Designed miniproteins, single chains, continued (5). Designs and how they scored, part 76

Each design is a single chain, and the fold is of that chain. pLDDT is the mean over its residues in the fold that is shown.

## One batch from the design tools (miniprotein)

Design m18630
Fold by ESMFold2-Fast:
Structure m18630 (fold): chain A 70 residues (1-70)
Amino acid sequence: SLLDELSPETKALLEKARKEYGVTDEDAERVVELVREGRASLAAVLLIFKGAPPELVERIVRLLEEQFSS
């Protein structure tokens, strides 16, 4: 799965979003896909809509952008 390609830190933050907030496994995969496609702002909006706090969202999106930057 796309989640298996992520760094341990990024996986831990997405796991936190899934366990403590309304982020599902499907939402997590969609967030990864959106950031990979250069749509980081939409990924952030999805995480916020699902109830993840802005600080956690910023960290997740930043780490994903670092992973997929050329």
Scores: mean pLDDT 83

Design m18631
Fold by ESMFold2-Fast:
Structure m18631 (fold): chain A 93 residues (1-93)
Amino acid sequence: EKVLDEKEYEEALAEFEKVLAEAKKRTKDPAALEGIEEGLKNTELPLEEQKKLAEEAREKFLEALEKGDLATAKKYLAEYLVVGAMYELRKRY
């Protein structure tokens, strides 16, 4: 849709960081916390690598669900959501 201008991008990024800080503070599940940290570590990567990483995290989440490994599923879901949201922000700027 719309391409974000520099000010819109900076404001969206600040809100994204605020939301992640609150999610991290409220999350008590160690696997979900690990996924958030892993996703945050990868937000500085090139745009195409972030897209690939989000897709890989989604695939690993689905595989973990099929195996009944809920801890691994929570980790990769959290990573997928963080990396995917950052990718959506960055591709619009």
Scores: mean pLDDT 76

Design m18632
Fold by ESMFold2-Fast:
Structure m18632 (fold): chain A 80 residues (1-80)
Amino acid sequence: MKKEYAEQGIEYLKQAARLRGSDPEKAAELLLQAAEYAEKAGIPEAAKHAREAAKGLKDGLPDKVIEDHISLAVEELVKF
């Protein structure tokens, strides 16, 4: 069900947010998993934000930019 995919995506986003400072490689992996579940939920905007957060972690962007993308992905998934 699409709602179950959105809820799983939110859980991956929360896990990534917790790990982004201590294990950025694992956090990026979880953000890509969140993007996959956002696509399965039919919410491409959430997937886009999750991928931008993962890219930001790999590129060493400021934590606030990564946090904002995670927050936007959560917002789009929660609306569903």
Scores: mean pLDDT 84

Design m18633
Fold by ESMFold2-Fast:
Structure m18633 (fold): chain A 98 residues (1-98)
Amino acid sequence: GAEEGARRAEEGARRAREGGDEGTGRVAELGAESAREGARLVEEGRGIEASLEAGSAATAAGMAYTSARNSGYEEAAEGARRAAEGAGEAANAAEKAA
């Protein structure tokens, strides 16, 4: 569900932060925060708002993945990829709950 997506995004953000690209780490951390907010909004019955919040986070983290990969920051890229997947899972769970 949305909680599992948020936890995966948080794991991805930690990995991105350790990956040596500060910009990618920051975007992944923001993505994890938005995925966590999405999970909170699902608990409050605000599934549409949760889906939009987490979906935007997934898009941003996915762009950070592409940027880090093109720049050769493999660990930061993998972290951002996992943050994008986690945020996407939270968004999909929120949409199904709406």
Scores: mean pLDDT 80

Design m18634
Fold by ESMFold2-Fast:
Structure m18634 (fold): chain A 69 residues (1-69)
Amino acid sequence: TGISKEAAEKAIEEVKKKGEVLDKEEAAQALTNGGVSEGAAHSIAGELTKLGGGKATAEQIEKALRKSS
């Protein structure tokens, strides 16, 4: 998952604007708003929310993005 550090930081800000817990569509939208490609955003959102029963916390998404940048 090749995400730039700058795109990761912007995506984290967009995730935090959505709230503490996001579904797959909310997470994907926040990632694309932060500059992550649509394909990568849906892949990341799908993986994180699948592990969380259809939801992912903002903290989980932030940790995943920081590891990818």
Scores: mean pLDDT 78

Design m18635
Fold by ESMFold2-Fast:
Structure m18635 (fold): chain A 69 residues (1-69)
Amino acid sequence: IPSLDEQVEMLREQAREAAEQGDYDLALHFLGHAMHSAIAGGDLETLEELAKEREEVEEKKKKAEEEKK
């Protein structure tokens, strides 16, 4: 069974790949799951990092939507 830390790393990797493909909704979905795993593991430092990554993806999504017009 993967540890909570392994689950967080796997989900972070999937989120990064989704964002690189321009699928920001999928990236946010994976980051949300990673944040839940970090909370369950009591890893507040990783949770803070994930929250910042989520904000970055949200900003990229908003910028992409503005450029689409």
Scores: mean pLDDT 80

Design m18636
Fold by ESMFold2-Fast:
Structure m18636 (fold): chain A 82 residues (1-82)
Amino acid sequence: SALEEAREMLERFREGLEGLKEWIEENPDTPKEVIEKALERARGLARQLVDYMRANGFDDLAAEVERLLEELEKWVEEWLKK
């Protein structure tokens, strides 16, 4: 069903964000510009998922995508301050 597909998309998105965090931690010398480009790609994907989910009435899933992106953005901001 569309709902099952949306849930799978959310889980893949969550896994992708965790993988990005792990990659950044494992590669501490990564230039800020590369991290910012990866974050921009995550924002683009989040926008696409949110638009799709809201169009299908999956507002709770869309809100979770936005929450996960906000958590990533805050984590990256703190990482770049170190």
Scores: mean pLDDT 88

Design m18637
Fold by ESMFold2-Fast:
Structure m18637 (fold): chain A 76 residues (1-76)
Amino acid sequence: MLSEEEGREALERFRESFEGLKKAVEEGKVSKEEALEGLDRGLGLLEVLEKEAPYLREEIEELREEILEKKEEIEK
């Protein structure tokens, strides 16, 4: 399992990546397909993070829900 410091840093990096992807989609810098692939990859990595950092489960679930909502918006 990750240390609390490592888990926190990993989660912060995930949040930054997600916000960056949302901005890139809004600015038209990435295709719909590329955005969906990025979100799917992020969801898979969050499953790994939840197993390695269960003490962050609530925060990880909140981020996962945001990613799923954005994915549905992009897919329509």
Scores: mean pLDDT 82

Design m18638
Fold by ESMFold2-Fast:
Structure m18638 (fold): chain A 80 residues (1-80)
Amino acid sequence: KEEEVERLLEEVRELVEEAKRADRETQMRLLSKAVHLLEEAAKLSEGERARELFEAARQASIAIKNGDLETALEIIEKAV
């Protein structure tokens, strides 16, 4: 469980680093994928950590929907 969560969070970190160097269209795709992985990590987590990851995924999803990719990137990066 914990090992799988850490693997998912490492993949999110890699997507964040790639998104920082990407164009807007690619960044939106990468950050959307990162949100999905945060949701998966949250489902495999318990207690406070699960809540933190779900909050980050929700907030980042809202930012992406509003076209605010900079805020989405900050939220995701802070969560991992």
Scores: mean pLDDT 86

Design m18639
Fold by ESMFold2-Fast:
Parts: structure tokens; C-alpha cells; sequence
Structure m18639 (fold): chain A 84 residues (1-84)
């Protein structure tokens, strides 16, 4: 179930957000690494749903958290492009 897989990934997202006070470049790098792993694990439909939910969360995040989340979204979008 797509929602259950997304909920299983929520602890990873929470851990990224809990790393407040890290350099923005480091947060972006962490977001990219996690996004690649998650994007590889999800179907294209599940990945697109996760991207939608992440984009909905962007306005509620701090600028530093937004940088990490944007890198996360970009990495998942790259993995979706590899799937046909």
C-alpha cells in the first residue's frame, strides 16, 4: 500500500528535520542521499505521491529544512525518470 510505505519513510524525514543547526550544504547532501535510496525503493506512482506530499510540506519548513527537502524531491524525481 502506497500510504503505508510513505508512513514507513516518515521517520527518515523526521530525522532529516531533527538535524537543525547543520550547514545547509550538508542538509542538501543528506536530502539527496535519502531521496535516491527512497526513490529506488518506490514504484513510480508511489514516488510521485511522496513528491506531492513533500511539496505540500515545504511552506511549513524552515529555510534550512526546505533546502534538504528540495534536494530530497529532486533526487526522487531523478529516480522516477529512470523508470519507464
Amino acid sequence: MAKEKLEALAPEAEELLARRGLDPETLREIGRKVGRIIGESLSAEEAEELIRLAKEKLPDLTPEEQIAMEAFIEAIEEEVKKKK
Scores: mean pLDDT 71

Design m18640
Fold by ESMFold2-Fast:
Structure m18640 (fold): chain A 97 residues (1-97)
Amino acid sequence: DLPRYSELTPEQKALADALFDEELAEIRKNRGLTTPEEQAMLDEARKRAIEFANKSREEQVEEIKKLKETGDKKRYDLFVEAREAIGAAIVRAAAAQ
């Protein structure tokens, strides 16, 4: 029903990216991410979420398995929040036509 990130028009991608960046700023603020290490974790979560939105279902399952194998709950939780944020951004951008 909804397009993948890679299926969005250039204009829809620009809108999705802007909305995603706004949501990431709120995640950073709400979780109190203030150190360079925490910023790097959020930047990694951002990149992973965009890549995840472009992956096949098989690749998505493999990504989730790899993240669980690290046992790093903070990295996993940030990825989940970033993934939800990009998903919402794609929905809003697609609805804008």
Scores: mean pLDDT 78

Design m18641
Fold by ESMFold2-Fast:
Structure m18641 (fold): chain A 62 residues (1-62)
Amino acid sequence: GDFNRDGKIDDDDIDALLSVIDAGKVDELSEEEKEMLKVADIDNDGVVDREDLEEYRKIMRL
């Protein structure tokens, strides 16, 4: 799907990204999904993992 059609990450997008991260399939993400992970990079360290997505969800109250 088009996760960033409005440029925002919602709860469904985060759940999908968490599933991919938990499965160790981050390298199999599309360019669009990788751009979404960059937006969720709360630490701005170039690494997006489960903890970054959980913090994003917490901050955005998703």
Scores: mean pLDDT 63

Design m18642
Fold by ESMFold2-Fast:
Structure m18642 (fold): chain A 91 residues (1-91)
Amino acid sequence: MEIDREILIALADIWYGVGLIAIKNGKAQEAAEFASRMADRLVEMADELGAEDVKRHIAENLRYLAEQASKVDPEAAKLLRETAERVEKRA
C-alpha cells in the first residue's frame, strides 16, 4: 500500500480521535504513549514525502490531546507536549 500525504493526514486525525476517547475513558497515559509512538511513525513517513505540513498537523493534534490530558493526567500531558515539540523541530 502506497502512503501519500492525504492518507498521512487522515491517519493523524484518526489517532487524534482515538486519543480523545481514551483520555475521556481514564486511559490518558496509554493514549499519550500510543499517540507518541504513532506520531514518530507518521513523521518518518512525512519526511519521506517531504510533507512539512503533515508534521505541523501532527504537532497541532498532539497539543490538543495534551490540553485534554492536562485535566486528568499531568504526566500524560507532558509526554504529549514533548512529542509535539520534537515533531515541530523536524518541520
Scores: mean pLDDT 80

Design m18643
Fold by ESMFold2-Fast:
Structure m18643 (fold): chain A 73 residues (1-73)
Amino acid sequence: MVTRTVTLSLGPATDDDTRVTLTARSLGSGNETVLELDVPRGVTLPPQTLSVEVDSPSDAPIEGSVTVTRLEP
């Protein structure tokens, strides 16, 4: 088990509802942890500091990806 701290900043408000998906994957074990954050349109999300825990050997690299999906109104 490995814990990583991630700072997420999305910039200014958008015209569409937005879903942010943060995926942390262990390159050693292949296990993933997924965090989702929904941001309504017109809302500016302040920078978020997130702690992500992944089932991983301590010496294995952790790969992070962020996907931002616009949700149609």
Scores: mean pLDDT 74

Design m18644
Fold by ESMFold2-Fast:
Structure m18644 (fold): chain A 74 residues (1-74)
Amino acid sequence: MSRFQQLSEALGKIMEIASEEYKKAKEEGWSMEELNKRIREKVEEYLKEEFPGDEELKEAGLTMTESLIKMLEE
């Protein structure tokens, strides 16, 4: 698999995780801090499981996650 394909798949999954956690936050009344923590934890778990030992992709994925969180906070 190419690096571009890996990054594309990671971005898609990060967006999916963020969307699902945001829906749960609205239903359960979570704070933005709790929502952001859960998104970060789920993304880190995903990256660790699917791309073990790939520190470059993990760093890129976490950077994408922080950008997405910033957009959600407005």
Scores: mean pLDDT 80

Design m18645
Fold by ESMFold2-Fast:
Structure m18645 (fold): chain A 64 residues (1-64)
Amino acid sequence: MDAEVEAALHLIRAAVALKTAEKTGNPEDYREAAEHFRRAAELTGDPVLRQAAEEYEKKADEVA
């Protein structure tokens, strides 16, 4: 599988998880979004995506 395609799929899943987290306030949904951003960052090397993963992981801890 192309790494760019795999990263794009993770970004779509991150967006869906984030929208769910915003509706539910569930820390597990924020952690799911963070995990998908982290996977996309690993595939692309994009530091902005790594920062997004760290931000939403922190948000999950704040909501819990």
Scores: mean pLDDT 83

Design m18646
Fold by ESMFold2-Fast:
Structure m18646 (fold): chain A 92 residues (1-92)
Amino acid sequence: IKLEVTFTWASGAEDFASKTFPSLEEMRRWFEEALRTALAAGASSIKVTIEAPSRETAREAARAITEVAESFGLKSELVSEEDTKITLSLTR
């Protein structure tokens, strides 16, 4: 599973992270920590692109990301879904 994450700060500046994970559990753990850190630092929106080895895994990853985002009070919007690639927009 590959995540490409763009954090947009209140200033309009962007920060980018790309990371590959061997499991959904490691992806979820990393994303929860990254999101907690970014929100504490003042991130206003986050864009996440998921690329997975299967459509099922991509959808499970998208659900896990949405659940984490909602636990921090963010709204999750589906931007695009193309086979094994899903893009989500997360906003306060």
Scores: mean pLDDT 80

Design m18647
Fold by ESMFold2-Fast:
Structure m18647 (fold): chain A 55 residues (1-55)
Amino acid sequence: SSMLEQGRQVLQQAAEQIRAGADEDQVVAQATQQLHSLGLQASPEDVRESIRRLL
């Protein structure tokens, strides 16, 4: 699987956590760390926007 596919899964899981009642700031921070671990460059603001578009 590509790193882009893994990044998409991270964002989808993050959106599901927020729908389940998780704190948005904590979820954004965790998703940003996971994307960086995959070698993807993303700011917390960009990650938050992407997650919100999935909600």
Scores: mean pLDDT 85

Design m18648
Fold by ESMFold2-Fast:
Structure m18648 (fold): chain A 55 residues (1-55)
Amino acid sequence: LSPEQQALLDMILSIARDEQLSVEQAVHLARSLARSLGFSDEEIAAIVAALRARL
């Protein structure tokens, strides 16, 4: 992952832990935020894969 992708991943992991989000909820949040930040579909897929591996 790029530093920007890693920063978003770390933020989503923190939110998921604090708010007790399900994997599905965390993935939806990650996709929504990554899209709004201008990440490509390929970059979003990489973030989602890394998120699933850590949750």
Scores: mean pLDDT 84

Design m18649
Fold by ESMFold2-Fast:
Structure m18649 (fold): chain A 100 residues (1-100)
Amino acid sequence: SEAEELLEAFRERLAGLDASFERSRPVYRAAGVSDEQLEAARAALREGLERAIELVEEGRVLEALRAAIEGALRALEHLLGLSEEERAELLARAEEALRA
């Protein structure tokens, strides 16, 4: 089912998260991203993925997608210095797309 595929995808992303961030650390550092910003981004993405997994297991697929998107947007906030206003606007656009 689509839910089973999504659950596996989220689990694989979560399992690979630490290795992915460590591989990318030199690239982010070259771009001026601090270790503190990178760790905050990792934590945000981890939280989003963990919540998304819980929601898929409950059969709440659209809420799971929203949780994953919110985690990704929080990670981008830390990496790119996005404001809370810019993050809220991006989340609103993502929610609009999920309703369409």
Scores: mean pLDDT 82

Design m18650
Fold by ESMFold2-Fast:
Structure m18650 (fold): chain A 85 residues (1-85)
Amino acid sequence: METERLLREAEEEGRRTLELMRETRKVSNDKEGVEESIRRYEEGMREWLERSRRSGTPEEAEETLRRMRGLKEAAEKSLEEQKKK
């Protein structure tokens, strides 16, 4: 139950990160670079979630959630910086 909840939250954070990256692409002068970052993030997100599901431990799920949240915060900062330019 706890592991499933944490993984669900991590997936939601990951989806939010992708939305932010897509918004950054719209305002970026390096749209191809942002698209490449989106592809790498989608691949990484899938691998991290699959690894956590295989382990089945809350500790791995919490680590994945922390990683997803950190990337979301970075994506939010990137979007705000691009909007100011």
Scores: mean pLDDT 81

Design m18651
Fold by ESMFold2-Fast:
Structure m18651 (fold): chain A 92 residues (1-92)
Amino acid sequence: SREEILALVHVIAAKSTLLVARRILENNGPLEVARENLEAARGLIERLREMLERLKDNPELAKKLEEEIEELERELRELEERLREAEKREAE
């Protein structure tokens, strides 16, 4: 369905922005670009949560999307914490 394709596109986009932020943090790259990518990932994940509410009539698809969102949210939290620690080291 259109909703399935749109959800997939948002999952791929979120994974991509998280990957860019991870690579910047691993290579001591520009923290501003890492932050921008994490902010973009947050927006995409929030949109996926909104889409999940619309899929309540398809419980199997909703379950798969919920699991993907939970994984994305865990990675986002990890990378946001790593960014905060990197920004503190730069400020000190």
Scores: mean pLDDT 87

Design m18652
Fold by ESMFold2-Fast:
Structure m18652 (fold): chain A 85 residues (1-85)
Amino acid sequence: SPKVDELVETIKKDFEKGAEKLIEALTSPDPEDQEAAVRALARLFREDQTLANKVFSYIAEKLGPEKAREIAQRVARAVRERRYD
C-alpha cells in the first residue's frame, strides 16, 4: 500500500517526522489511516526490530501505556495475519 510504504520510509529517513505522522494516523478517525499505521508498525517489526521498538516507545510516551497496549495487540494480529501492506 502506498500509505504504508510512505509511513515506513518516512520513519527510516526522519524518525521524529515519521513517528509523528504514525501517531496522527493511529489517532485518525479514519479506520483506513489507523490500519495503514498498524501495518507500517508490523512491517517495521519484520524489517528492523530495533527501530520498531524505538517507535513503540515513542507511541507509549505520547499516547500512554493503555493505548500502546491496544496498538500492540493490533500489530500482533497484523503480523499473525501477514498484513504488511
Scores: mean pLDDT 87

Design m18653
Fold by ESMFold2-Fast:
Structure m18653 (fold): chain A 88 residues (1-88)
Amino acid sequence: VEELVEEARRHIEEARKAAQSGDNETALEHVRRAVEIADELASLGHFKEAAEIYREAARVVGQLEDSIENAKLATALGLRAVGYEVEA
């Protein structure tokens, strides 16, 4: 579990750096990997950690400019975070 949480946090950090650099594609790739790990954590009953990762992912995607698609994705990630938070 610690390895999964650490891996997800590394992806969020890389996504944040890519977003700040304007590399939306790289940021979204790291976000995708982080939420995959969050879903794995949720499947293991670690809903609090999964919710935290989804909230961080939503924050990163929300920083990406230029797309209604990115706005929709940020909203969807935020809603998933709330869902996992309720289960925690």
Scores: mean pLDDT 79

Design m18654
Fold by ESMFold2-Fast:
Structure m18654 (fold): chain A 84 residues (1-84)
Amino acid sequence: STLERVIETARERGEEETAELLEELEEAAKKNPNLKDWDKETKEKLLRLLELLTEYALKQAKSEEEKKHIEEQAKKIREEIEAA
């Protein structure tokens, strides 16, 4: 699956926290496909994964405009998770 490939890539890069969060969230999604049905702890793990992915994307960004776009998208996703 796409998630398994992402988890493997994270582990190969030594990003153990990212890999562990992805594995836990994949299992949560299999049990409850709808985000609104997730408990607070699982939603907090998803928010932590978003933070780590945002930090990674910001490190790869080549311009201030790209960084602003990444932060804006991350904020929208965070608000959707918190509202669920």
Scores: mean pLDDT 78

Design m18655
Fold by ESMFold2-Fast:
Structure m18655 (fold): chain A 83 residues (1-83)
Amino acid sequence: SAEERLLELERRARELGDRFAASTDPRERVRLLREIVELTEETFRLQLEVETDPERRQQIEEALEQFRKQAEELLAQLEKQAA
């Protein structure tokens, strides 16, 4: 179900987040952040799949847009460090 997929994505995101925080290698951090971005976008997509309240859907869409902007900026910074 979507709910079971959300729980698994949350667990994986926490594990990747911990690895990202512990990493000092810029190349590893880029790889981990890309995986975190993919999992986070999938989480938002699944949340939108199960949410029927228009106000909450708008909040989720706004959160996704803000996340994408922040992730793009951080990825660009880390990719420069990894070069």
Scores: mean pLDDT 85

Design m18656
Fold by ESMFold2-Fast:
Structure m18656 (fold): chain A 135 residues (1-135)
Amino acid sequence: ELKKKYEELLKFLDDSVAQINALLDELITAIKNKAPKEEIRALVRQVADLIRATEDKVAKGFAEISKDEKEINEILLEKRRIDTGVDLFEQAILEAIDAEDYETAIKLANALRDFVNEWAERTKKKIEEIYKKAL
């Protein structure tokens, strides 16, 4: 059971990060092609919503694997930091789109990609460490 939960959590994180990266590619392409602002804004919101949904499921899955309250609290604090970062990126990208500053919007979308990929790598290492301790 524990091994299955661990493998399912890692696969969910990998699949979700791949989907986030694909949506970011779609967003950048829409900006480069000068798609309607409403379409670009919808893609920004879809990316942010997917990141938040991914974090929520990962935090819940982590709590099912970890038996240590301190470890659970550390992942919840990280989730709060990532939620704040995503909110700031979403707002900044939308403001750049509204200003028709598409170069800044693309730079921010790529910075959001790096932010998410770095979070995912840190989270995988924590999940693996906790699983090995829980056995």
Scores: mean pLDDT 88

Design m18657
Fold by ESMFold2-Fast:
Structure m18657 (fold): chain A 100 residues (1-100)
Amino acid sequence: TQQDILNQYIQIIDVMTDGSIDIMQMHPNNISIQNDIFSRFQSFVTDVMGIMSTLSSDQQQQLYDTVVRSIDTMSSYMSPDIQQQLQQIRNDIGNFINNI
């Protein structure tokens, strides 16, 4: 079901977020690691957005809340430039959900 697919994506985002934070905590201010984490996260979010139109409004909100939580949690470990790029992802997803 679409709910089963959504639950799998939420689980993957949570695991990726926790692992990314652990790595960044062990390597503070390592811009190369932060850029690698950002690139992998951005790529995964792009794939996730591919299913967004197949989801109900409640499911879209659940996915958005998960991505926002991930961004908010990771942002404190990242450079200002990467933080701006994460906020762009947040805004793009929010605009998709709110402008239908």
Scores: mean pLDDT 85

Design m18658
Fold by ESMFold2-Fast:
Structure m18658 (fold): chain A 70 residues (1-70)
Amino acid sequence: KPSNDEVLEEFSEELQKIIDEGLKEGKSKEEILKEVEKKYKERAKSLTPEEQKLLEKLMEIVKDAIKKLE
């Protein structure tokens, strides 16, 4: 659990940074979504299948959150 939590926490921080920087730069929700998807694909390549499934669930949550931004 700690190892999976560390992976999720670091990835969440990376995604949050992308979202914050994208919003600060005036990027659209679509552009921000593309950047977070890129990070997910890069990160998933080095993860175990179990960790990849956790990241997929996190990505669904993040995408839903971005879609709810006004």
Scores: mean pLDDT 77

Design m18659
Fold by ESMFold2-Fast:
Structure m18659 (fold): chain A 76 residues (1-76)
Amino acid sequence: MLSKEQKTEALIGLEVDGEPIEEVAKRIGASKSAVASAFAALGILKIVRDTLNEEDIPEDVLEVLDRLEAAKKATE
């Protein structure tokens, strides 16, 4: 399982910077499968967000989503 900081760095690297999974995993000290699983789970959550209240989403997940959104904004 990735820490919250490792998840945040992995998602920014994969989605914002376009880094390969192997390079992201090496940089944050995690397995390639752990990085891929975290990214897939986040993608599913984004798709179903419209059916959930913000209060029903775990706080640590919201924090990761907020950091990812901030990183996207900072790039443009």
Scores: mean pLDDT 70

Design m18660
Fold by ESMFold2-Fast:
Structure m18660 (fold): chain A 90 residues (1-90)
Amino acid sequence: SKEELLEKLKKLEEKVLEAIKKYEPEDYDTIKDLFEKLNEVLKKASEEEAKELAKQYIEWVTEYAKEHFSEEELKEIEELIEEIEKLIKE
């Protein structure tokens, strides 16, 4: 469901922001603002549109995490991404 997808995306966003706060604190406010804007778009989107946006979002998160985070944070983020991918593929 869209509601379940949005809940999982929010959980991923919280984990990403916590890692950014530790490793890239200068990016925190900018990325937090981008996530808030994304969430407003997702709330108004259709389920199909939300799935496409979620796919683009997890691709961005994966690349950012690989470049900036430790292996431990990356593993936790990848586990959340796998849950989101299952909801997208339904």
Scores: mean pLDDT 83

Design m18661
Fold by ESMFold2-Fast:
Structure m18661 (fold): chain A 67 residues (1-67)
Amino acid sequence: SAEDLEKEIRDLLINELGASEEEAEEIVRAIRAGNGGKAAVMIAQLGASEEQLKRLGELARELQSLL
């Protein structure tokens, strides 16, 4: 479900990248709005690796397919 994907994205951002709840929520909101550029910039600012960015991109695409 979209909620389960949002949870997985949020958990990855917080637990692996050290994002705050506020930062994670803003990134998820950007993904939901189709603003992939804003989401990518915010994720990069958290210091995401190429592999983490790729995984988050896959999850974001799955989320968008459900909306």
Scores: mean pLDDT 83

Design m18662
Fold by ESMFold2-Fast:
Structure m18662 (fold): chain A 95 residues (1-95)
Amino acid sequence: SALEEFKKEIEEAKEELEKIKESLTPEEQEELEKKFKEVLKFAILEFGREQGLSPEEIKELLEEYGIEVSVSSISRFQKMDDDERVEWLRKEAAR
Protein backbone atom coordinates (compact mmCIF):
# COMPACT_ATOMS: atom_id res chain seq x y z
CA SER A 1 0.00 0.00 0.00
CA ALA A 2 1.26 3.48 -0.89
CA LEU A 3 -0.06 4.76 2.46
CA GLU A 4 1.78 2.03 4.44
CA GLU A 5 5.03 2.80 2.54
CA PHE A 6 4.57 6.57 3.17
CA LYS A 7 3.96 5.98 6.92
CA LYS A 8 7.13 3.84 7.05
CA GLU A 9 9.12 6.67 5.41
CA ILE A 10 7.77 9.11 8.04
CA GLU A 11 8.81 6.78 10.90
CA GLU A 12 12.31 6.38 9.39
CA ALA A 13 12.58 10.19 9.07
CA LYS A 14 11.50 10.58 12.73
CA GLU A 15 14.20 8.08 13.84
CA GLU A 16 16.83 10.04 11.87
CA LEU A 17 15.58 13.31 13.45
CA GLU A 18 16.06 11.83 16.97
CA LYS A 19 19.65 10.82 16.10
CA ILE A 20 20.43 14.35 14.83
CA LYS A 21 18.89 15.89 17.98
CA GLU A 22 21.40 14.03 20.22
CA SER A 23 24.20 16.40 19.06
CA LEU A 24 22.14 19.64 19.34
CA THR A 25 21.38 22.18 22.08
CA PRO A 26 17.78 22.39 23.44
CA GLU A 27 17.14 25.55 21.36
CA GLU A 28 18.49 23.88 18.19
CA GLN A 29 16.35 20.78 18.91
CA GLU A 30 13.19 22.95 19.18
CA GLU A 31 13.98 24.72 15.87
CA LEU A 32 14.69 21.39 14.12
CA GLU A 33 11.40 19.92 15.44
CA LYS A 34 9.46 22.98 14.17
CA LYS A 35 11.07 22.68 10.71
CA PHE A 36 10.46 18.91 10.61
CA LYS A 37 6.78 19.41 11.52
CA GLU A 38 6.28 21.95 8.67
CA VAL A 39 8.04 19.66 6.15
CA LEU A 40 5.95 16.70 7.36
CA LYS A 41 2.73 18.78 7.08
CA PHE A 42 3.52 19.65 3.44
CA ALA A 43 4.55 16.05 2.65
CA ILE A 44 1.24 14.68 4.03
CA LEU A 45 -0.83 17.35 2.20
CA GLU A 46 0.97 16.63 -1.08
CA PHE A 47 0.74 12.82 -0.63
CA GLY A 48 -3.00 13.07 0.06
CA ARG A 49 -3.52 15.26 -3.02
CA GLU A 50 -1.52 12.86 -5.26
CA GLN A 51 -3.40 9.80 -3.90
CA GLY A 52 -6.83 11.50 -4.25
CA LEU A 53 -7.60 11.30 -0.52
CA SER A 54 -10.53 13.32 0.86
CA PRO A 55 -9.80 16.39 3.05
CA GLU A 56 -11.19 14.38 6.00
CA GLU A 57 -8.80 11.46 5.34
CA ILE A 58 -5.85 13.87 5.06
CA LYS A 59 -6.92 15.55 8.35
CA GLU A 60 -6.91 12.13 10.10
CA LEU A 61 -3.43 11.37 8.70
CA LEU A 62 -2.11 14.78 9.86
CA GLU A 63 -3.62 14.21 13.35
CA GLU A 64 -1.80 10.83 13.64
CA TYR A 65 1.43 12.91 13.60
CA GLY A 66 0.19 15.69 15.92
CA ILE A 67 -0.54 18.19 13.14
CA GLU A 68 -3.83 20.11 13.37
CA VAL A 69 -5.21 21.51 10.10
CA SER A 70 -8.85 22.33 9.33
CA VAL A 71 -10.74 20.46 6.59
CA SER A 72 -11.33 23.85 4.88
CA SER A 73 -7.55 24.57 4.78
CA ILE A 74 -6.84 21.08 3.39
CA SER A 75 -9.61 21.50 0.76
CA ARG A 76 -8.10 24.88 -0.24
CA PHE A 77 -4.62 23.30 -0.59
CA GLN A 78 -6.07 20.54 -2.84
CA LYS A 79 -7.59 23.21 -5.16
CA MET A 80 -4.24 25.04 -5.54
CA ASP A 81 -2.31 24.68 -8.79
CA ASP A 82 1.41 23.76 -8.77
CA ASP A 83 2.56 27.41 -8.65
CA GLU A 84 0.20 28.25 -5.75
CA ARG A 85 1.39 25.24 -3.69
CA VAL A 86 5.06 26.21 -4.27
CA GLU A 87 4.25 29.81 -3.17
CA TRP A 88 2.41 28.45 -0.07
CA LEU A 89 5.48 26.36 0.90
CA ARG A 90 7.76 29.37 0.30
CA LYS A 91 5.64 31.57 2.61
CA GLU A 92 5.53 28.88 5.34
CA ALA A 93 9.35 28.44 5.11
CA ALA A 94 9.79 32.24 5.49
CA ARG A 95 8.07 32.26 8.92
Scores: mean pLDDT 81

Design m18663
Fold by ESMFold2-Fast:
Structure m18663 (fold): chain A 103 residues (1-103)
Amino acid sequence: SARRAALLAAHERAGKAAGEITKALEEAAKKYPEDREILLQAAELLVQALRNALDRSRAAEGDRALAEARELGAKASPEVQKIIDKGIALAEEAIAEIRAAHA
């Protein structure tokens, strides 16, 4: 069915975005060791937001995870904040596509 195909595509989209974000922030954590904990925590929050987008009952948890990632970015160096902001933008794009697939 079209609905089942859309849901499977949403899961694939979430997984791809999570992989891209995790890889980018983990590589940044190697380059910016002083901000390592912030980068790894931001990666976990963004992956959580993507998982929560797949479950409408968890939309508030997803929005909170995005907000917490943004707050962590604000505490980092300017270079690391830009990396986290890019990760947030990628997560927000994927979440919008996932939510559209369920509508």
Scores: mean pLDDT 86

Design m18664
Fold by ESMFold2-Fast:
Structure m18664 (fold): chain A 86 residues (1-86)
Amino acid sequence: STEEELLRRIESILTLLEQGDIKGAIEEVERIKEGLQEYVKENPEDSVAKELLKLVEETLKALKQGDIEKAKKLLEEMKKLVKEAL
């Protein structure tokens, strides 16, 4: 499912951060952001998708500012929201 794919991608980003691959993590978060932005435009009533998009944007900002611990916390919050949608 789309939710299972998103969860897997979030787990991959967490692994990249644990390995110190911040650039790789940023690139993957940017790809998730692009996909969610397109989805929200087509589904403006999906409040969970809008909340996920906000968390993705905050995660990207944290990563670009070097706040890796904040980025990890935001990624865990995204995982919780995705799991609630399953």
Scores: mean pLDDT 86

